# Designed miniproteins, single chains, continued (3), part 24

Each design is a single chain, and the fold is of that chain. pLDDT is the mean over its residues in the fold that is shown.

## One batch from the design tools (miniprotein)

Design m8865
Fold by ESMFold2-Fast:
Structure m8865 (fold): chain A 80 residues (1-80)
Amino acid sequence: MAVAEAARRVLEEVEERREELVEVLASLPPEEAREALERAVETLLGQARQAEAAGEPEAAEALRRAAEVVREVGEEALRR
């Protein structure tokens, strides 16, 4: 239960702070923004795979959704 709750909080936080994340990433040098995005997405997808393997499908789903939101944030920031 703690893992699923933590994953849901990560998703909610990323969704709520989407606009702020776009502004922060857009303020960084493009290479630093890309590296930060790549690392964040890889971390979330890695955690999702670990959650799936541990029998926590709800946590895995939330983490994959969070990774999708991070990718969308990155696409918006990098279009600038």
Scores: mean pLDDT 81

Design m8866
Fold by ESMFold2-Fast:
Structure m8866 (fold): chain A 45 residues (1-45)
Amino acid sequence: KEREELEKLIEEMKKNGKNSKFNYGTLMDLRRKRVEELRKKLEEE
């Protein structure tokens, strides 16, 4: 469940990075925070 969400986020980061060159760093940072948040939830559970 959360794993699939994680994988989808990573895939979207790849695609969105190509579309948003200038926002690439900012978008990656936001997605990275989301990924880490999901990882922590998985570890806690």
Scores: mean pLDDT 65

Design m8867
Fold by ESMFold2-Fast:
Structure m8867 (fold): chain A 55 residues (1-55)
Amino acid sequence: DERNRLIVKIANEALETGNLEEAQKRLDEAVEKGLITPEQAEAVLRNIQAQLEMD
């Protein structure tokens, strides 16, 4: 469940700061480490973007 904890941390930090660029960077690092797939990283980033754009 380390992968889920990392994803939640990245998402929470991005939602708190509004910094999508930093979220993308951290998700890319997780993909490089083999913790998540590129598809999972893109899904998480899309969800963060959607929440930020909704207010």
Scores: mean pLDDT 79

Design m8868
Fold by ESMFold2-Fast:
Structure m8868 (fold): chain A 80 residues (1-80)
Amino acid sequence: SDDDNRIVGQTLQTMMDSYFQGSIRIMQQQGQFDKQRQIQQIRDDSIQTMNQMISNNTPVSQVQDTRTQYINQIDQIMDS
């Protein structure tokens, strides 16, 4: 149902935001402030994008794909 899709989407967004917050903290603790700022900017974009997808009742598969893309972006920055 639309309600089920919204709940799943919100859960995926919450899990992704937790990963962002953890990554930001790690970069801050390592003194990697440029990487911290880059991850914060991606986080802001992800919040807007995910909220739009959830509001538009986007299929869960596309929300998952978008989440995976954001996690991959964070991982690339952290590994750089």
Scores: mean pLDDT 84

Design m8869
Fold by ESMFold2-Fast:
Structure m8869 (fold): chain A 93 residues (1-93)
Amino acid sequence: KPLTRDQRAMEALRELLKKHGISAKEAAEKLGIDVSGMTEDEAVGAILNHIYAEAMERGLTTDEEIAELVREYLKSLGVSDEDAEEFVKRLLA
């Protein structure tokens, strides 16, 4: 069954965080998101919504600008440059 772009992004983020031993709630809390009562999947969705909202607030309009924002965030979580780049490729596909 084909996944939507957002569903693919959520799946890619879940796998990336799991690979690095980071819970989605911990990652969301680092962005200042209140994760009280959220499931891990809801926290993943909240992270993506926060990234999109920040991109909008900063006036980022191109895939490259959004990719740079995402790389900075993932690097702040301790994700390697290689894994961050692979995630960005999956996010923008």
Scores: mean pLDDT 77

Design m8870
Fold by ESMFold2-Fast:
Structure m8870 (fold): chain A 70 residues (1-70)
Amino acid sequence: TEALILEFLELGSKGVEAAKKGDYETAIEYYEKALEVARELLARGALSEETVQELEDELKKVKEKLEEKK
């Protein structure tokens, strides 16, 4: 479980950094990977539904930014 938490935090952090640089495609990739890990953590009772929802909301925002760029 701790290894999954560290992976989640690392992937989320990399997603945020990519989004700040305007690299929305890379940000989406990292957020999607982070969301997969977050859902596994939620299934194990190691993460809140609210945290998963916040990540889903951030992914949605970044996808909207990418659509604006197209």
Scores: mean pLDDT 81

Design m8872
Fold by ESMFold2-Fast:
Structure m8872 (fold): chain A 59 residues (1-59)
Amino acid sequence: AEEELERIEEEREKANKEILEEIKKNEDSDLSTVLKLTGEALRRIGDLLTRELEVRRRA
């Protein structure tokens, strides 16, 4: 259980770094690209939160 939480935290840190790098690369991009990246980021965070909640519930 605790090992799974540590992996989820690592995935969140990695996802945050990847998202920041993608935003940096696309800082001159149009609104549609920014919205797409934001939507993908929110979905990723939502999935990680759902996994964390499930692990905590069974821990």
Scores: mean pLDDT 73

Design m8873
Fold by ESMFold2-Fast:
Structure m8873 (fold): chain A 70 residues (1-70)
Amino acid sequence: DLEKVEELQREAFKILAEASKLGPDAMDEIWDTYVKTAMDALRSGKSTVEALELAIKAMKEKLEEMKKEA
């Protein structure tokens, strides 16, 4: 569903915007986490929606980890 993909992409960009408050290096790490997780999921045969959901989960976990340590 294109609509679901759009919603998930908007959520990912919101997380990126939060990461940008920690600085450009943090934003780059969160973006790399998103891309790597999504691509790995797609290569393993996951749907686009499943890949984006996994990527968003990974972004959230990485952002919370970064916030706790700095």
Scores: mean pLDDT 83

Design m8874
Fold by ESMFold2-Fast:
Structure m8874 (fold): chain A 116 residues (1-116)
Amino acid sequence: AALPPLSDAEVDALLAETDDVISFIVVDQDPADSVRRTVLLAIKKEYKEAADKLSEKLNMEKIGERHGYELLRLTLNSLADLEALAAAFEEIAKETGNPDFAAVAEGLRAVVAAER
């Protein structure tokens, strides 16, 4: 099923809640819903800002410089970009051992599958 479109008010509400973007997407009780909202926010309006906030919150000391740069480099303009973002989160999950990043990757792949 296709995801419902986000309104400008919903995007603004998510930005207000996402002063800590990493907490929003990885520690939410429904990581698939949080990932969907983050992906839709990135696609519609705030990809570079969301990526910058995510990279800053992940911090170079937690994830490493390589993964921070990869997240900043991705532009969500196609399904291939969403798949690349999912692959980046899978690599982060393997490096950090944190299953929340694996859940984010699974949610992104579910979004790609739903948009086929």
Scores: mean pLDDT 51

Design m8875
Fold by ESMFold2-Fast:
Structure m8875 (fold): chain A 116 residues (1-116)
Amino acid sequence: SVVLTESGGGTFKEGSSVTLSGKISGTDIANSLVSWWMQKPGELLRLVASISSSGKTTIDERYKGRFTISRDVSKNTVYLDMKDLKKEDTATYYFVVSSPEKNVLAFGEGVEVTVV
């Protein structure tokens, strides 16, 4: 019953900036923990950033100063702003929605980002 729509992927030049978005249908973002995760080929899934139901943000230390997470509650959408892209940022990015009170745990299908 939860539908997640991701956008913003593609091929980008090193040093450029991109915003990934994740739109949620079927649950309220204001009552959910939303996070962005990344996976490089052959590597484990890694947390990039999260935003809690109260709006508290967490950014993994590797991305502090370059990446930020935000949300628009009225649009039920989460954003990952990625600045100063590096070749090592090449990965598939997933947004994940968790609402334990409603037994919701949903994963987006993944957005591919390639930095050249």
Scores: mean pLDDT 86

Design m8876
Fold by ESMFold2-Fast:
Structure m8876 (fold): chain A 60 residues (1-60)
Amino acid sequence: GEKAAEAAKEAAKKGDATAAGAASWQSRLMGGDPEKAREGVAAARAGDAEAAAEYSVQAA
């Protein structure tokens, strides 16, 4: 969980919404919060890297 959340934060600093969303989904696959991971993927699809990273942290 935590390692994926750190990757999401770094992606958000670079403005990479896709990478932030991918980290959110990885958090879910490792037993994280599925609702937060889904919100992170949705934010990434909308191009909101900051929101995607925040949901990745919450999902972890």
Scores: mean pLDDT 69

Design m8877
Fold by ESMFold2-Fast:
Structure m8877 (fold): chain A 74 residues (1-74)
Amino acid sequence: SDEEAEKLIKEAEKAIKEGDYEKAAKLYEEAIRVATSPELRVKALLGLADVYEKQGDKEKAKEALERAEEERRA
C-alpha cells in the first residue's frame, strides 16, 4: 500500500542518516514493491539511486534513475 511505502521511505531516510546504506537500499526496494502510485515509486527510486551513488555503484544508480524516468512517463 502507499501508506506502507511512505513508512518504508521514512525508515530508509533514517537508515541513510545512520550511515546504513545497505539497510536503506533494502527499505527503498521494499517501498517500490508495495507502492501503488507512480509518485511514491519515483520517490523510492530516487532514494535508491542516491544510496547507490553513495556506495559508489554508478551502474545501479543509473538503473534506478532510468526506472524513475519510466514511472514519471506512465
Scores: mean pLDDT 86

Design m8878
Fold by ESMFold2-Fast:
Structure m8878 (fold): chain A 95 residues (1-95)
Amino acid sequence: MSPFERFERRLRELLAQLSPKLRGQVEYYAGGTLGVAQLGFFLNVSAETIEATLDAGIEELRKLAATLSGEERAVVERVIELMEELKREVLKEAE
């Protein structure tokens, strides 16, 4: 199973734990960024471009997490961890 497919599945599980409002925001930053990074990987763009794309999404999610508390913050922080894991896996395959 591809790293993108694995992380997309886990992202969907985490999104189900969020309120509808937060789900939309996290889906926009995490899901949109994953889609662009996956397309870039498929098109054989540089590893640096894929890393920059993922880092941009992670930064926006970190800003969002800073505005939250409790369980919702914990879920968004888990989404950030998933994106960091995806970045490591994708860069490892580019070697």
Scores: mean pLDDT 78

Design m8879
Fold by ESMFold2-Fast:
Structure m8879 (fold): chain A 60 residues (1-60)
Amino acid sequence: HMSQEEIDREVVEALTEMTIAIGLLAGDSPEEALKRAYELVSPLDPEVAKETIERIKKEL
C-alpha cells in the first residue's frame, strides 16, 4: 500500500500537470504555463512541484 506521503506526491504531480495543460489550452506560452503551475502548486509541495516542472520542461 502507498503511504499518505506517496499519495500526496502523486496528487501534487497530477495537479501540476493539469495546471500546465489548462494554461496551454487557455493560450499561455509554455514558459507562462510552467510559471503559473509552480506558483499554484509550490505551497503544497515545492520539491515535488519543481521536480515535476523540470520533467515536463524537458518534454516541451
Scores: mean pLDDT 78

Design m8880
Fold by ESMFold2-Fast:
Structure m8880 (fold): chain A 62 residues (1-62)
Amino acid sequence: SLESLLESLRSQAERVGVPKELTDELLERVRKAHEEGDYKELMRALNELNEAIDRAAREKEG
């Protein structure tokens, strides 16, 4: 389930034009935080990824 979610987020980020290196970094942070049980870092990385997707989507409409 986590891998499916990360794949979906990667596809969304790619579609709206988030830089690949930023997407890869944030997805790696999510995976590592999940493996280590670091809930705070997991939430932080997910929030940063969602914000990057939202910003890129807004720039594409403007």
Scores: mean pLDDT 82

Design m8881
Fold by ESMFold2-Fast:
Structure m8881 (fold): chain A 58 residues (1-58)
Amino acid sequence: SDFNDMSLKIKNHADKGREEMDRRTREAELKGTGKKERDDGLKKLSKDVTDLANKLFS
């Protein structure tokens, strides 16, 4: 695949990760832990996207 194909895969993965993070954050807000869940979710999303990019570009 060319660079555009790899970029689309990364974008789609990031978009799905953001949707999942938003859902978990909303659930956690009901328990008063929304800020922590959001921070943890951002760290996880960053790692997952970086790991995917490394696999596709290595």
Scores: mean pLDDT 80

Design m8882
Fold by ESMFold2-Fast:
Structure m8882 (fold): chain A 79 residues (1-79)
Amino acid sequence: MIEELEARIAADPRDAEAWTELGRELARRGELEKAVEAYDRAILVDPRYAEAWRNLGEVLERMGEHERAARMYEKAEAL
């Protein structure tokens, strides 16, 4: 799964969906800091991709970063 997502990102580094899916897979594996990096890249590519903001909030909650998570959820809902 990750290898397919990395190949997709290599072909199109502006694929916000691919970055978001990579973040989700990393979070599922417990690699929370790497998941945050993937979601940050998704948001950098497409700041209106609400799913990336929401997923980032969920990972930040799991890391205990509750204030940052709340801001991410607010961003997702404003979109």
Scores: mean pLDDT 85

Design m8883
Fold by ESMFold2-Fast:
Structure m8883 (fold): chain A 58 residues (1-58)
Amino acid sequence: SYIEEGQIALANEDYEGAFEYFKKALEENPKDEALRKAVVEFFKEKGLTKEAEELAAL
């Protein structure tokens, strides 16, 4: 699961890997608004605003 892989990447502070996994997860589940909101807010809180905006636009 891309969601599980993204969570593992976050636990390892691999924000680049986490971004790519969550991007794939949202591309497979484009109507999962709860997931989109959660990952967008997480990246915003980390100061990764460009990544958050890109995930929000998917």
Scores: mean pLDDT 82

Design m8884
Fold by ESMFold2-Fast:
Structure m8884 (fold): chain A 95 residues (1-95)
Amino acid sequence: SIDELIEEINRLLVELAKAIDAKDVEKAKELLERLLEKVRELKARLAASTDPAERLRIEMTLGVLHVFLSVQILVEGKDSPIAKALRALLDEISA
C-alpha cells in the first residue's frame, strides 16, 4: 500500500532526526540505508502510477525528504561521518 510506504518513510525520517540529534552515527547510517531502500520503492511506484492523487502524494513525500536532507547536509558538513550516506540518499531522490 502506498499509504503504508509513506507512513514507514515518515516514521524512519523522525527516527533519523532523533538519531542525528543524539549523535548516534551507527543508527543514523542504518536509518539512511533503510530510507534509501524505501525511496527506491517509492520512485518505482511513481514511475508505474497513472493516478494523479497518488503521484502528488509521492512527489510531496520526496519533496519533504529532499528539503530535510539538503538542510542536514549543510548542518553536518563535508567531514561528518554520515555525510556520504546523506548525499547518496539526496542523489537518489534528485535523480
Scores: mean pLDDT 88

Design m8885
Fold by ESMFold2-Fast:
Structure m8885 (fold): chain A 54 residues (1-54)
Amino acid sequence: ARAEADAYVARGREAFAAGDYEGAAAHYLRALALDPDNEEARAGLEEALNALAA
């Protein structure tokens, strides 16, 4: 559901702010699995993966 996807986006943002980029990426992937058109989850995932890439 969209509300469930939004909850994962919020968790992803919390993890990213804490420097937990692996956790952020996992939460954003869950959001995209529930709502593939969620642009916030897509953008967040891209940022988290870029932060993990050396």
Scores: mean pLDDT 81

Design m8886
Fold by ESMFold2-Fast:
Structure m8886 (fold): chain A 57 residues (1-57)
Amino acid sequence: GALAAAAERARRAEDEVLRAYIAGELSPEEAAARIAEALRRVAAEYGVSPEEVLAAL
């Protein structure tokens, strides 16, 4: 369903941000901000709440 697809896409976005953070490309604050923005965008695109996507991660 839409929630499962949104959760998978959010996980992939989080993995990309965490990889950049581990590589020293992002500060902890920048990594957190990018994850939050990705979660919000994915939730909006799939018509689900950010809270539902976060709970499904």
Scores: mean pLDDT 83

Design m8887
Fold by ESMFold2-Fast:
Structure m8887 (fold): chain A 55 residues (1-55)
Amino acid sequence: MKEEKEKKIKELEEKAEKLSEETARALHDGAPPDVLDKLLKEIEDLKKQADKLKS
């Protein structure tokens, strides 16, 4: 395994976590469905990218 790969995975996971927190706050604040949907799609994409690097 490579150190840079582990760092990349961590970065993607951290971005997904940050977006998840932003999504939760946006939901609590009554953000429009379109905004929430976009955030959720970005989180899913980041998780898929991290998963591919793990494999």
Scores: mean pLDDT 80

Design m8888
Fold by ESMFold2-Fast:
Structure m8888 (fold): chain A 64 residues (1-64)
Amino acid sequence: SEAKLEELKKELEEVKKEIDKLYEEAAKAGKFTAEQKKKIAELRARENAILAEIRALDPTYKPT
């Protein structure tokens, strides 16, 4: 479904934004906390899952 593909792309952007925010917070603090590392790992796993679903709907999709 094209609508589902667009939803997945939106979720991917939200995940990317959360990862970027955690990296910015760590940069300002000069280090990553254990909680930030855990959240980044969870968000990266979610990113990979979303990318797999996108590719299942559109096998020609390339991550950018």
Scores: mean pLDDT 81

Design m8889
Fold by ESMFold2-Fast:
Structure m8889 (fold): chain A 62 residues (1-62)
Amino acid sequence: RPLSPAEEAAHARGQAQLARLKPVLDKAFEKNLDNGTIGLAVRAALEAGDVQKGLELIDKAA
């Protein structure tokens, strides 16, 4: 089923977002920082679109 240009753009943005979040999510999971105060802080940074801040918080928590 072919996507409209708008749907294709939205899908591409979603895929790019997942690609950006994957290393942060992998790091959080690897270090077991996916819950508690640190997990909430990382999630807040990711929701703000700040992947670098999310990674920095994980590194500081390790």
Scores: mean pLDDT 65

Design m8890
Fold by ESMFold2-Fast:
Structure m8890 (fold): chain A 101 residues (1-101)
Amino acid sequence: SEFDELREEIIRLLEEIKELIEEGKMTPEKVEEVKKRLEELRDRLEALAREHPEQAGELAAIIGLISTAITLLNEYLKDPEATAERTAKRLEEIIERLKAL
């Protein structure tokens, strides 16, 4: 389904973000790129929720998790060295919650 495909794409993107942070390969430019991609995925989920009101609860949960990930990336940009370990851990928690949906 389109819902399952979007969820899988979001999980893969968050796993890539986590790996880049853990490997010390994340750059400010890459953070802006992945934030834009997360915002585009959120917009697609919001459109899907309008077309399928019966799935609105599950879609709202995923949208909320994307918004949390974007907030974490904004915090990471302010102090990458101090926040890297916490950001990676919290992204892992978001990934596990997405997999449980």
Scores: mean pLDDT 88

Design m8891
Fold by ESMFold2-Fast:
Structure m8891 (fold): chain A 100 residues (1-100)
Amino acid sequence: DPEAILAQQATDEVFKTAEELADAGRNGDKETYLKLREKLKNVTVEQLSPTTVRLTVYDPATGKTYERTLDLTQLSDQQKQALATLVNALVLEKEGIRLQ
């Protein structure tokens, strides 16, 4: 199913972006950090249950939205770490807002 393949590719790209964001933050690369954080603004993570999350990715180039439900018990350790990085980046964005 081409739709399912595109959704998989979109979510894989989000995990890769989250890992690169963590690396940029750790290395003090502010320019790269801000660019990667901007890409994640089109990403929404919603916890549906203690073991299930819904990941939604909007692609502004195509105007298309990709959605995947992730079972946390079936994620690899690397994917769990990337998801934790993503959630932490979104929390830091929210903390930035409270300073205004």
Scores: mean pLDDT 73

Design m8892
Fold by ESMFold2-Fast:
Structure m8892 (fold): chain A 59 residues (1-59)
Amino acid sequence: MTPEDYLKKASEIVNKLADGTASEEEIEEGKKYAEKALKEGDPEIKEQAKNTLAAIEAL
């Protein structure tokens, strides 16, 4: 999987969380995907991953 794939999966979880349809397991998976994108991504992907992780943690 690429860092872009990880970010995409994390973003899908943010959307589900905002809609109130995400399970606790899906939220944990989203955090893990965002963390992977943050570690392995280029600078642009890292910034997006930080924002995605913060969104998951805030909701």
Scores: mean pLDDT 80

Design m8893
Fold by ESMFold2-Fast:
Structure m8893 (fold): chain A 61 residues (1-61)
Amino acid sequence: SEEEALRVLDQALEKAAEYREKNDIEGAQQVLREGFEKAREIAGVSREELDRLYQRRQLEE
């Protein structure tokens, strides 16, 4: 579902933030790529459309 996909993205963003705090930029990017790929599969959309979906959700809140 869309909501489940957005939840997966939120978890990936939190994980990436932890990696950035440790100055592990490569690890942060890897976690984000994996998270976006998983969320895209759950939502059934392109990566670009997933980005728009996430931004739209944040604007609605």
Scores: mean pLDDT 75

Design m8894
Fold by ESMFold2-Fast:
Structure m8894 (fold): chain A 59 residues (1-59)
Amino acid sequence: MEYVKEAVELLKSEDEEVREFAKGVLVKIGEEAIEPLKELTKSEDEKVKKVAEEALKEI
């Protein structure tokens, strides 16, 4: 769970490279990342929402 929390915070980064790295980490974690990613798809930040939706598609 700690790694999921850290990766979720990195998905909120303004740096596209950092967001892509965090997406890869969450996809590798797999099932445990699904619920946190679903919550991020409700974000008002379109960049965060898009990356979270893409990560869910890869799992």
Scores: mean pLDDT 78

Design m8895
Fold by ESMFold2-Fast:
Structure m8895 (fold): chain A 115 residues (1-115)
Amino acid sequence: MVKLVESGGGTFKEGSSVTLTGKITDGWEYVLQLAWWMQKPGEPLRHVASIDLSGGVSYDERVKGRFTISYDPEKKTLYLKMNNLKKEDTAVYYFEAVTVLGEVTWGEGVEVTVI
Protein backbone atom coordinates (compact mmCIF):
# COMPACT_ATOMS: atom_id res chain seq x y z
CA MET A 1 0.00 0.00 0.00
CA VAL A 2 1.46 3.34 -1.12
CA LYS A 3 1.55 6.29 1.33
CA LEU A 4 2.16 9.89 0.22
CA VAL A 5 3.00 13.13 2.05
CA GLU A 6 2.74 16.49 0.24
CA SER A 7 4.24 19.88 1.18
CA GLY A 8 5.23 23.26 -0.28
CA GLY A 9 1.82 24.99 -0.55
CA GLY A 10 0.98 28.48 0.59
CA THR A 11 0.46 32.02 -0.72
CA PHE A 12 3.05 33.33 -3.19
CA LYS A 13 3.62 36.53 -5.17
CA GLU A 14 3.20 36.55 -8.96
CA GLY A 15 6.60 36.07 -10.66
CA SER A 16 8.05 34.04 -7.74
CA SER A 17 9.06 30.35 -7.75
CA VAL A 18 7.89 27.52 -5.49
CA THR A 19 8.67 23.81 -5.28
CA LEU A 20 5.92 21.36 -4.34
CA THR A 21 7.18 18.18 -2.71
CA GLY A 22 5.56 14.74 -2.67
CA LYS A 23 7.28 12.09 -0.55
CA ILE A 24 6.52 8.35 -0.75
CA THR A 25 6.66 7.10 2.86
CA ASP A 26 5.56 3.48 2.18
CA GLY A 27 5.12 1.21 -0.85
CA TRP A 28 7.72 3.11 -2.96
CA GLU A 29 9.07 -0.20 -4.42
CA TYR A 30 5.71 -0.76 -6.23
CA VAL A 31 5.45 2.69 -7.86
CA LEU A 32 5.62 2.96 -11.69
CA GLN A 33 4.45 6.54 -12.32
CA LEU A 34 4.16 9.74 -10.31
CA ALA A 35 2.20 12.83 -11.32
CA TRP A 36 0.94 16.23 -10.24
CA TRP A 37 -2.64 17.22 -11.04
CA MET A 38 -4.43 20.52 -10.33
CA GLN A 39 -8.02 21.56 -9.69
CA LYS A 40 -9.39 25.10 -9.77
CA PRO A 41 -12.78 25.92 -8.16
CA GLY A 42 -15.61 24.94 -10.54
CA GLU A 43 -13.20 23.25 -13.03
CA PRO A 44 -12.37 19.57 -13.67
CA LEU A 45 -9.18 17.95 -12.38
CA ARG A 46 -6.33 18.70 -14.85
CA HIS A 47 -3.02 16.96 -15.50
CA VAL A 48 0.06 19.14 -14.82
CA ALA A 49 3.11 16.86 -15.16
CA SER A 50 4.06 13.20 -14.83
CA ILE A 51 7.23 11.14 -14.56
CA ASP A 52 7.57 7.45 -15.37
CA LEU A 53 10.22 5.95 -13.05
CA SER A 54 11.90 4.55 -16.20
CA GLY A 55 12.75 8.22 -17.03
CA GLY A 56 9.87 9.40 -19.23
CA VAL A 57 8.34 12.82 -18.47
CA SER A 58 5.24 14.63 -19.79
CA TYR A 59 3.73 18.08 -19.27
CA ASP A 60 0.46 19.87 -19.94
CA GLU A 61 1.05 22.39 -22.79
CA ARG A 62 0.13 25.35 -20.51
CA VAL A 63 3.07 24.66 -18.14
CA LYS A 64 5.74 23.41 -20.59
CA GLY A 65 8.99 25.36 -20.18
CA ARG A 66 7.80 26.90 -16.87
CA PHE A 67 7.26 23.87 -14.58
CA THR A 68 9.80 21.07 -14.07
CA ILE A 69 9.01 17.64 -12.60
CA SER A 70 11.82 15.57 -11.07
CA TYR A 71 12.19 12.52 -8.84
CA ASP A 72 14.91 11.81 -6.26
CA PRO A 73 15.06 7.99 -5.78
CA GLU A 74 17.30 8.26 -2.67
CA LYS A 75 14.79 10.55 -0.90
CA LYS A 76 11.75 8.86 -2.60
CA THR A 77 10.53 12.38 -3.32
CA LEU A 78 8.77 13.92 -6.32
CA TYR A 79 9.33 17.64 -6.94
CA LEU A 80 7.32 20.08 -9.00
CA LYS A 81 9.33 23.28 -9.49
CA MET A 82 6.89 26.02 -10.51
CA ASN A 83 8.81 28.96 -12.02
CA ASN A 84 7.45 32.44 -12.78
CA LEU A 85 4.13 31.92 -10.97
CA LYS A 86 1.01 33.41 -12.57
CA LYS A 87 -2.37 34.08 -10.94
CA GLU A 88 -3.75 31.31 -13.21
CA ASP A 89 -1.58 28.78 -11.28
CA THR A 90 -3.85 29.27 -8.21
CA ALA A 91 -5.28 25.80 -7.54
CA VAL A 92 -5.21 22.75 -5.28
CA TYR A 93 -2.38 20.46 -6.46
CA TYR A 94 -2.68 16.68 -6.00
CA PHE A 95 0.16 14.17 -5.87
CA GLU A 96 -0.70 10.88 -7.64
CA ALA A 97 1.16 7.54 -7.53
CA VAL A 98 0.35 4.60 -9.84
CA THR A 99 1.65 1.13 -8.92
CA VAL A 100 2.78 -1.85 -11.05
CA LEU A 101 -0.70 -3.36 -10.42
CA GLY A 102 -2.48 -0.22 -11.70
CA GLU A 103 -3.53 0.89 -8.20
CA VAL A 104 -3.84 4.68 -7.84
CA THR A 105 -3.09 6.60 -4.63
CA TRP A 106 -3.80 10.34 -4.22
CA GLY A 107 -2.37 12.85 -1.79
CA GLU A 108 -4.66 15.08 0.32
CA GLY A 109 -4.02 18.14 -1.87
CA VAL A 110 -1.74 21.17 -1.50
CA GLU A 111 -3.25 24.67 -1.84
CA VAL A 112 -1.28 27.20 -3.92
CA THR A 113 -2.52 30.80 -4.08
CA VAL A 114 -0.77 33.37 -6.33
CA ILE A 115 -1.39 37.04 -5.47
Scores: mean pLDDT 85

Design m8896
Fold by ESMFold2-Fast:
Structure m8896 (fold): chain A 89 residues (1-89)
Amino acid sequence: SMEELEKKIKELEEEYKKQVEDFTASARANVRQEVARLRGKDRPLSDEEIERLIAEGDREVQFLRDVADALVTMQEHVLKLELEKKIKE
């Protein structure tokens, strides 16, 4: 039925959104961990500490963030293609 198809599409869209959110969170966590490692810190930095370093002109931290954002953009594109394929099944 149309109602069952619409429900399935909505469930697939919610799964896609969650996968994008989870990947974004993981990518940002990796930046925090890598910056901590490079700076000889004994713990990962907070998001607020990363934002502060970027605002203060830390080019290395900005580069790591830019790489993470590019990976998120690529993964979002891949996940969207997978979503579209599942909808057309």
Scores: mean pLDDT 87

Design m8897
Fold by ESMFold2-Fast:
Structure m8897 (fold): chain A 64 residues (1-64)
Amino acid sequence: MQAEEALELLRRAEEALRAGDLDKARELIEEAERVLGQVPDTEQRRELLSRLGRLRQALLEAQA
């Protein structure tokens, strides 16, 4: 399912951020955003979008 794909991408992005691989984290976040655009508007999609937003904020903080 596309929601499972988005969750896996977000998980990998979290791992990349913890490892300090900001370029990899950015790529994975961008992929997750594209996949989430194809997911139906459900509670799970809202949860994943919230998680994406938090990861995006963490990435910006790490780049500052």
Scores: mean pLDDT 80

Design m8898
Fold by ESMFold2-Fast:
Structure m8898 (fold): chain A 67 residues (1-67)
Amino acid sequence: SMEELNRKLEELSKKSGLSPEEILKALKNVANAPEEQHELLLRILAKELGVSLEEVREAVELVKKLL
């Protein structure tokens, strides 16, 4: 749901210092990237946000389901 996604973006924002809008844009970029780039982009984003690879993967899957 959008409410679940918004809550996740706020959590990631608090951990990273990036805005929810910036994080959503980054997640959409990963979701729309070619499959062969996904693992690399997920790892880069996880490091930028200061969270686990699994947390970023879950957030990208939420974005894919809603768009």
Scores: mean pLDDT 83

Design m8899
Fold by ESMFold2-Fast:
Structure m8899 (fold): chain A 56 residues (1-56)
Amino acid sequence: SMDAFEKRLLELIDNSILPEEVKEEFRELLEKAESVEQKVGVALRLIGEELDLELS
């Protein structure tokens, strides 16, 4: 079952300005994440990718 944090991360991925290919990569990373620490890692990577686009 998907928890509230995981659902929120999927919403953030879906609503991001990232290319669809990159969004699919993040969805796969989130699916493979088993622990809260791994899910936080996905969130931090997502933020990093969005910042890279903003600074380009």
Scores: mean pLDDT 79

Design m8900
Fold by ESMFold2-Fast:
Structure m8900 (fold): chain A 66 residues (1-66)
Amino acid sequence: SELEAEVLLTLGAMYLALAKRSKDKEVQIELLKKAIEYFQKAIDLGHPRAEEFLKEAEELLKKVEE
């Protein structure tokens, strides 16, 4: 369970990092949605840092969709 939460957080963080590097709006949105999905799963499994990462990804997605 703890290991699964850590793997999901790591996958989300990788997608978030790729989104931050992307110059293409459509690609950035797709990557952010993937990051959010993995962070939500990490929260469900009790990862203590997942809420912080989710907030960052959601704030960036909102800014990009404007």
Scores: mean pLDDT 88

Design m8901
Fold by ESMFold2-Fast:
Structure m8901 (fold): chain A 72 residues (1-72)
Amino acid sequence: GAAEEERRKVRQEQAELTGKGLAEYYGLTFTGAEGEEVDENTTVLTTTTEEAKIVRTTDRKTGAVTVEVIPI
């Protein structure tokens, strides 16, 4: 329904904003970002750049954030 489409749009917008910020922070050229909810407390954001792939994992339960930069 409309509510599910709105949730998807918000998730995509948040993924792109966070991905752009991460790419800028590491001095990389942003090309795209995808957000995925693994469970209720775990979100994975994959940011693709020309130089590297950035994987950010967030745990809402503990507040832990892990970032991995993988050169390509």
Scores: mean pLDDT 77

Design m8902
Fold by ESMFold2-Fast:
Structure m8902 (fold): chain A 66 residues (1-66)
Amino acid sequence: SLSQAQQHLDKAEEKLKAGDLEGARQHLQQAISHLPQRDADALRRMLDGGVDLSDLIGAGRHLLAS
């Protein structure tokens, strides 16, 4: 659900601010799994392409706010 996506984006941001890049990536992947398939596939391709975690978290938040 979108609420679960938001929860995981919040946790990803907390992990990133703490310098836990692995934890941030894990929570970002969980957030992506709770998005609609089209948005999830787009964000997964950006993650695999090496887009910065901060930018990906921002993109996920934009999708939830739109």
Scores: mean pLDDT 82

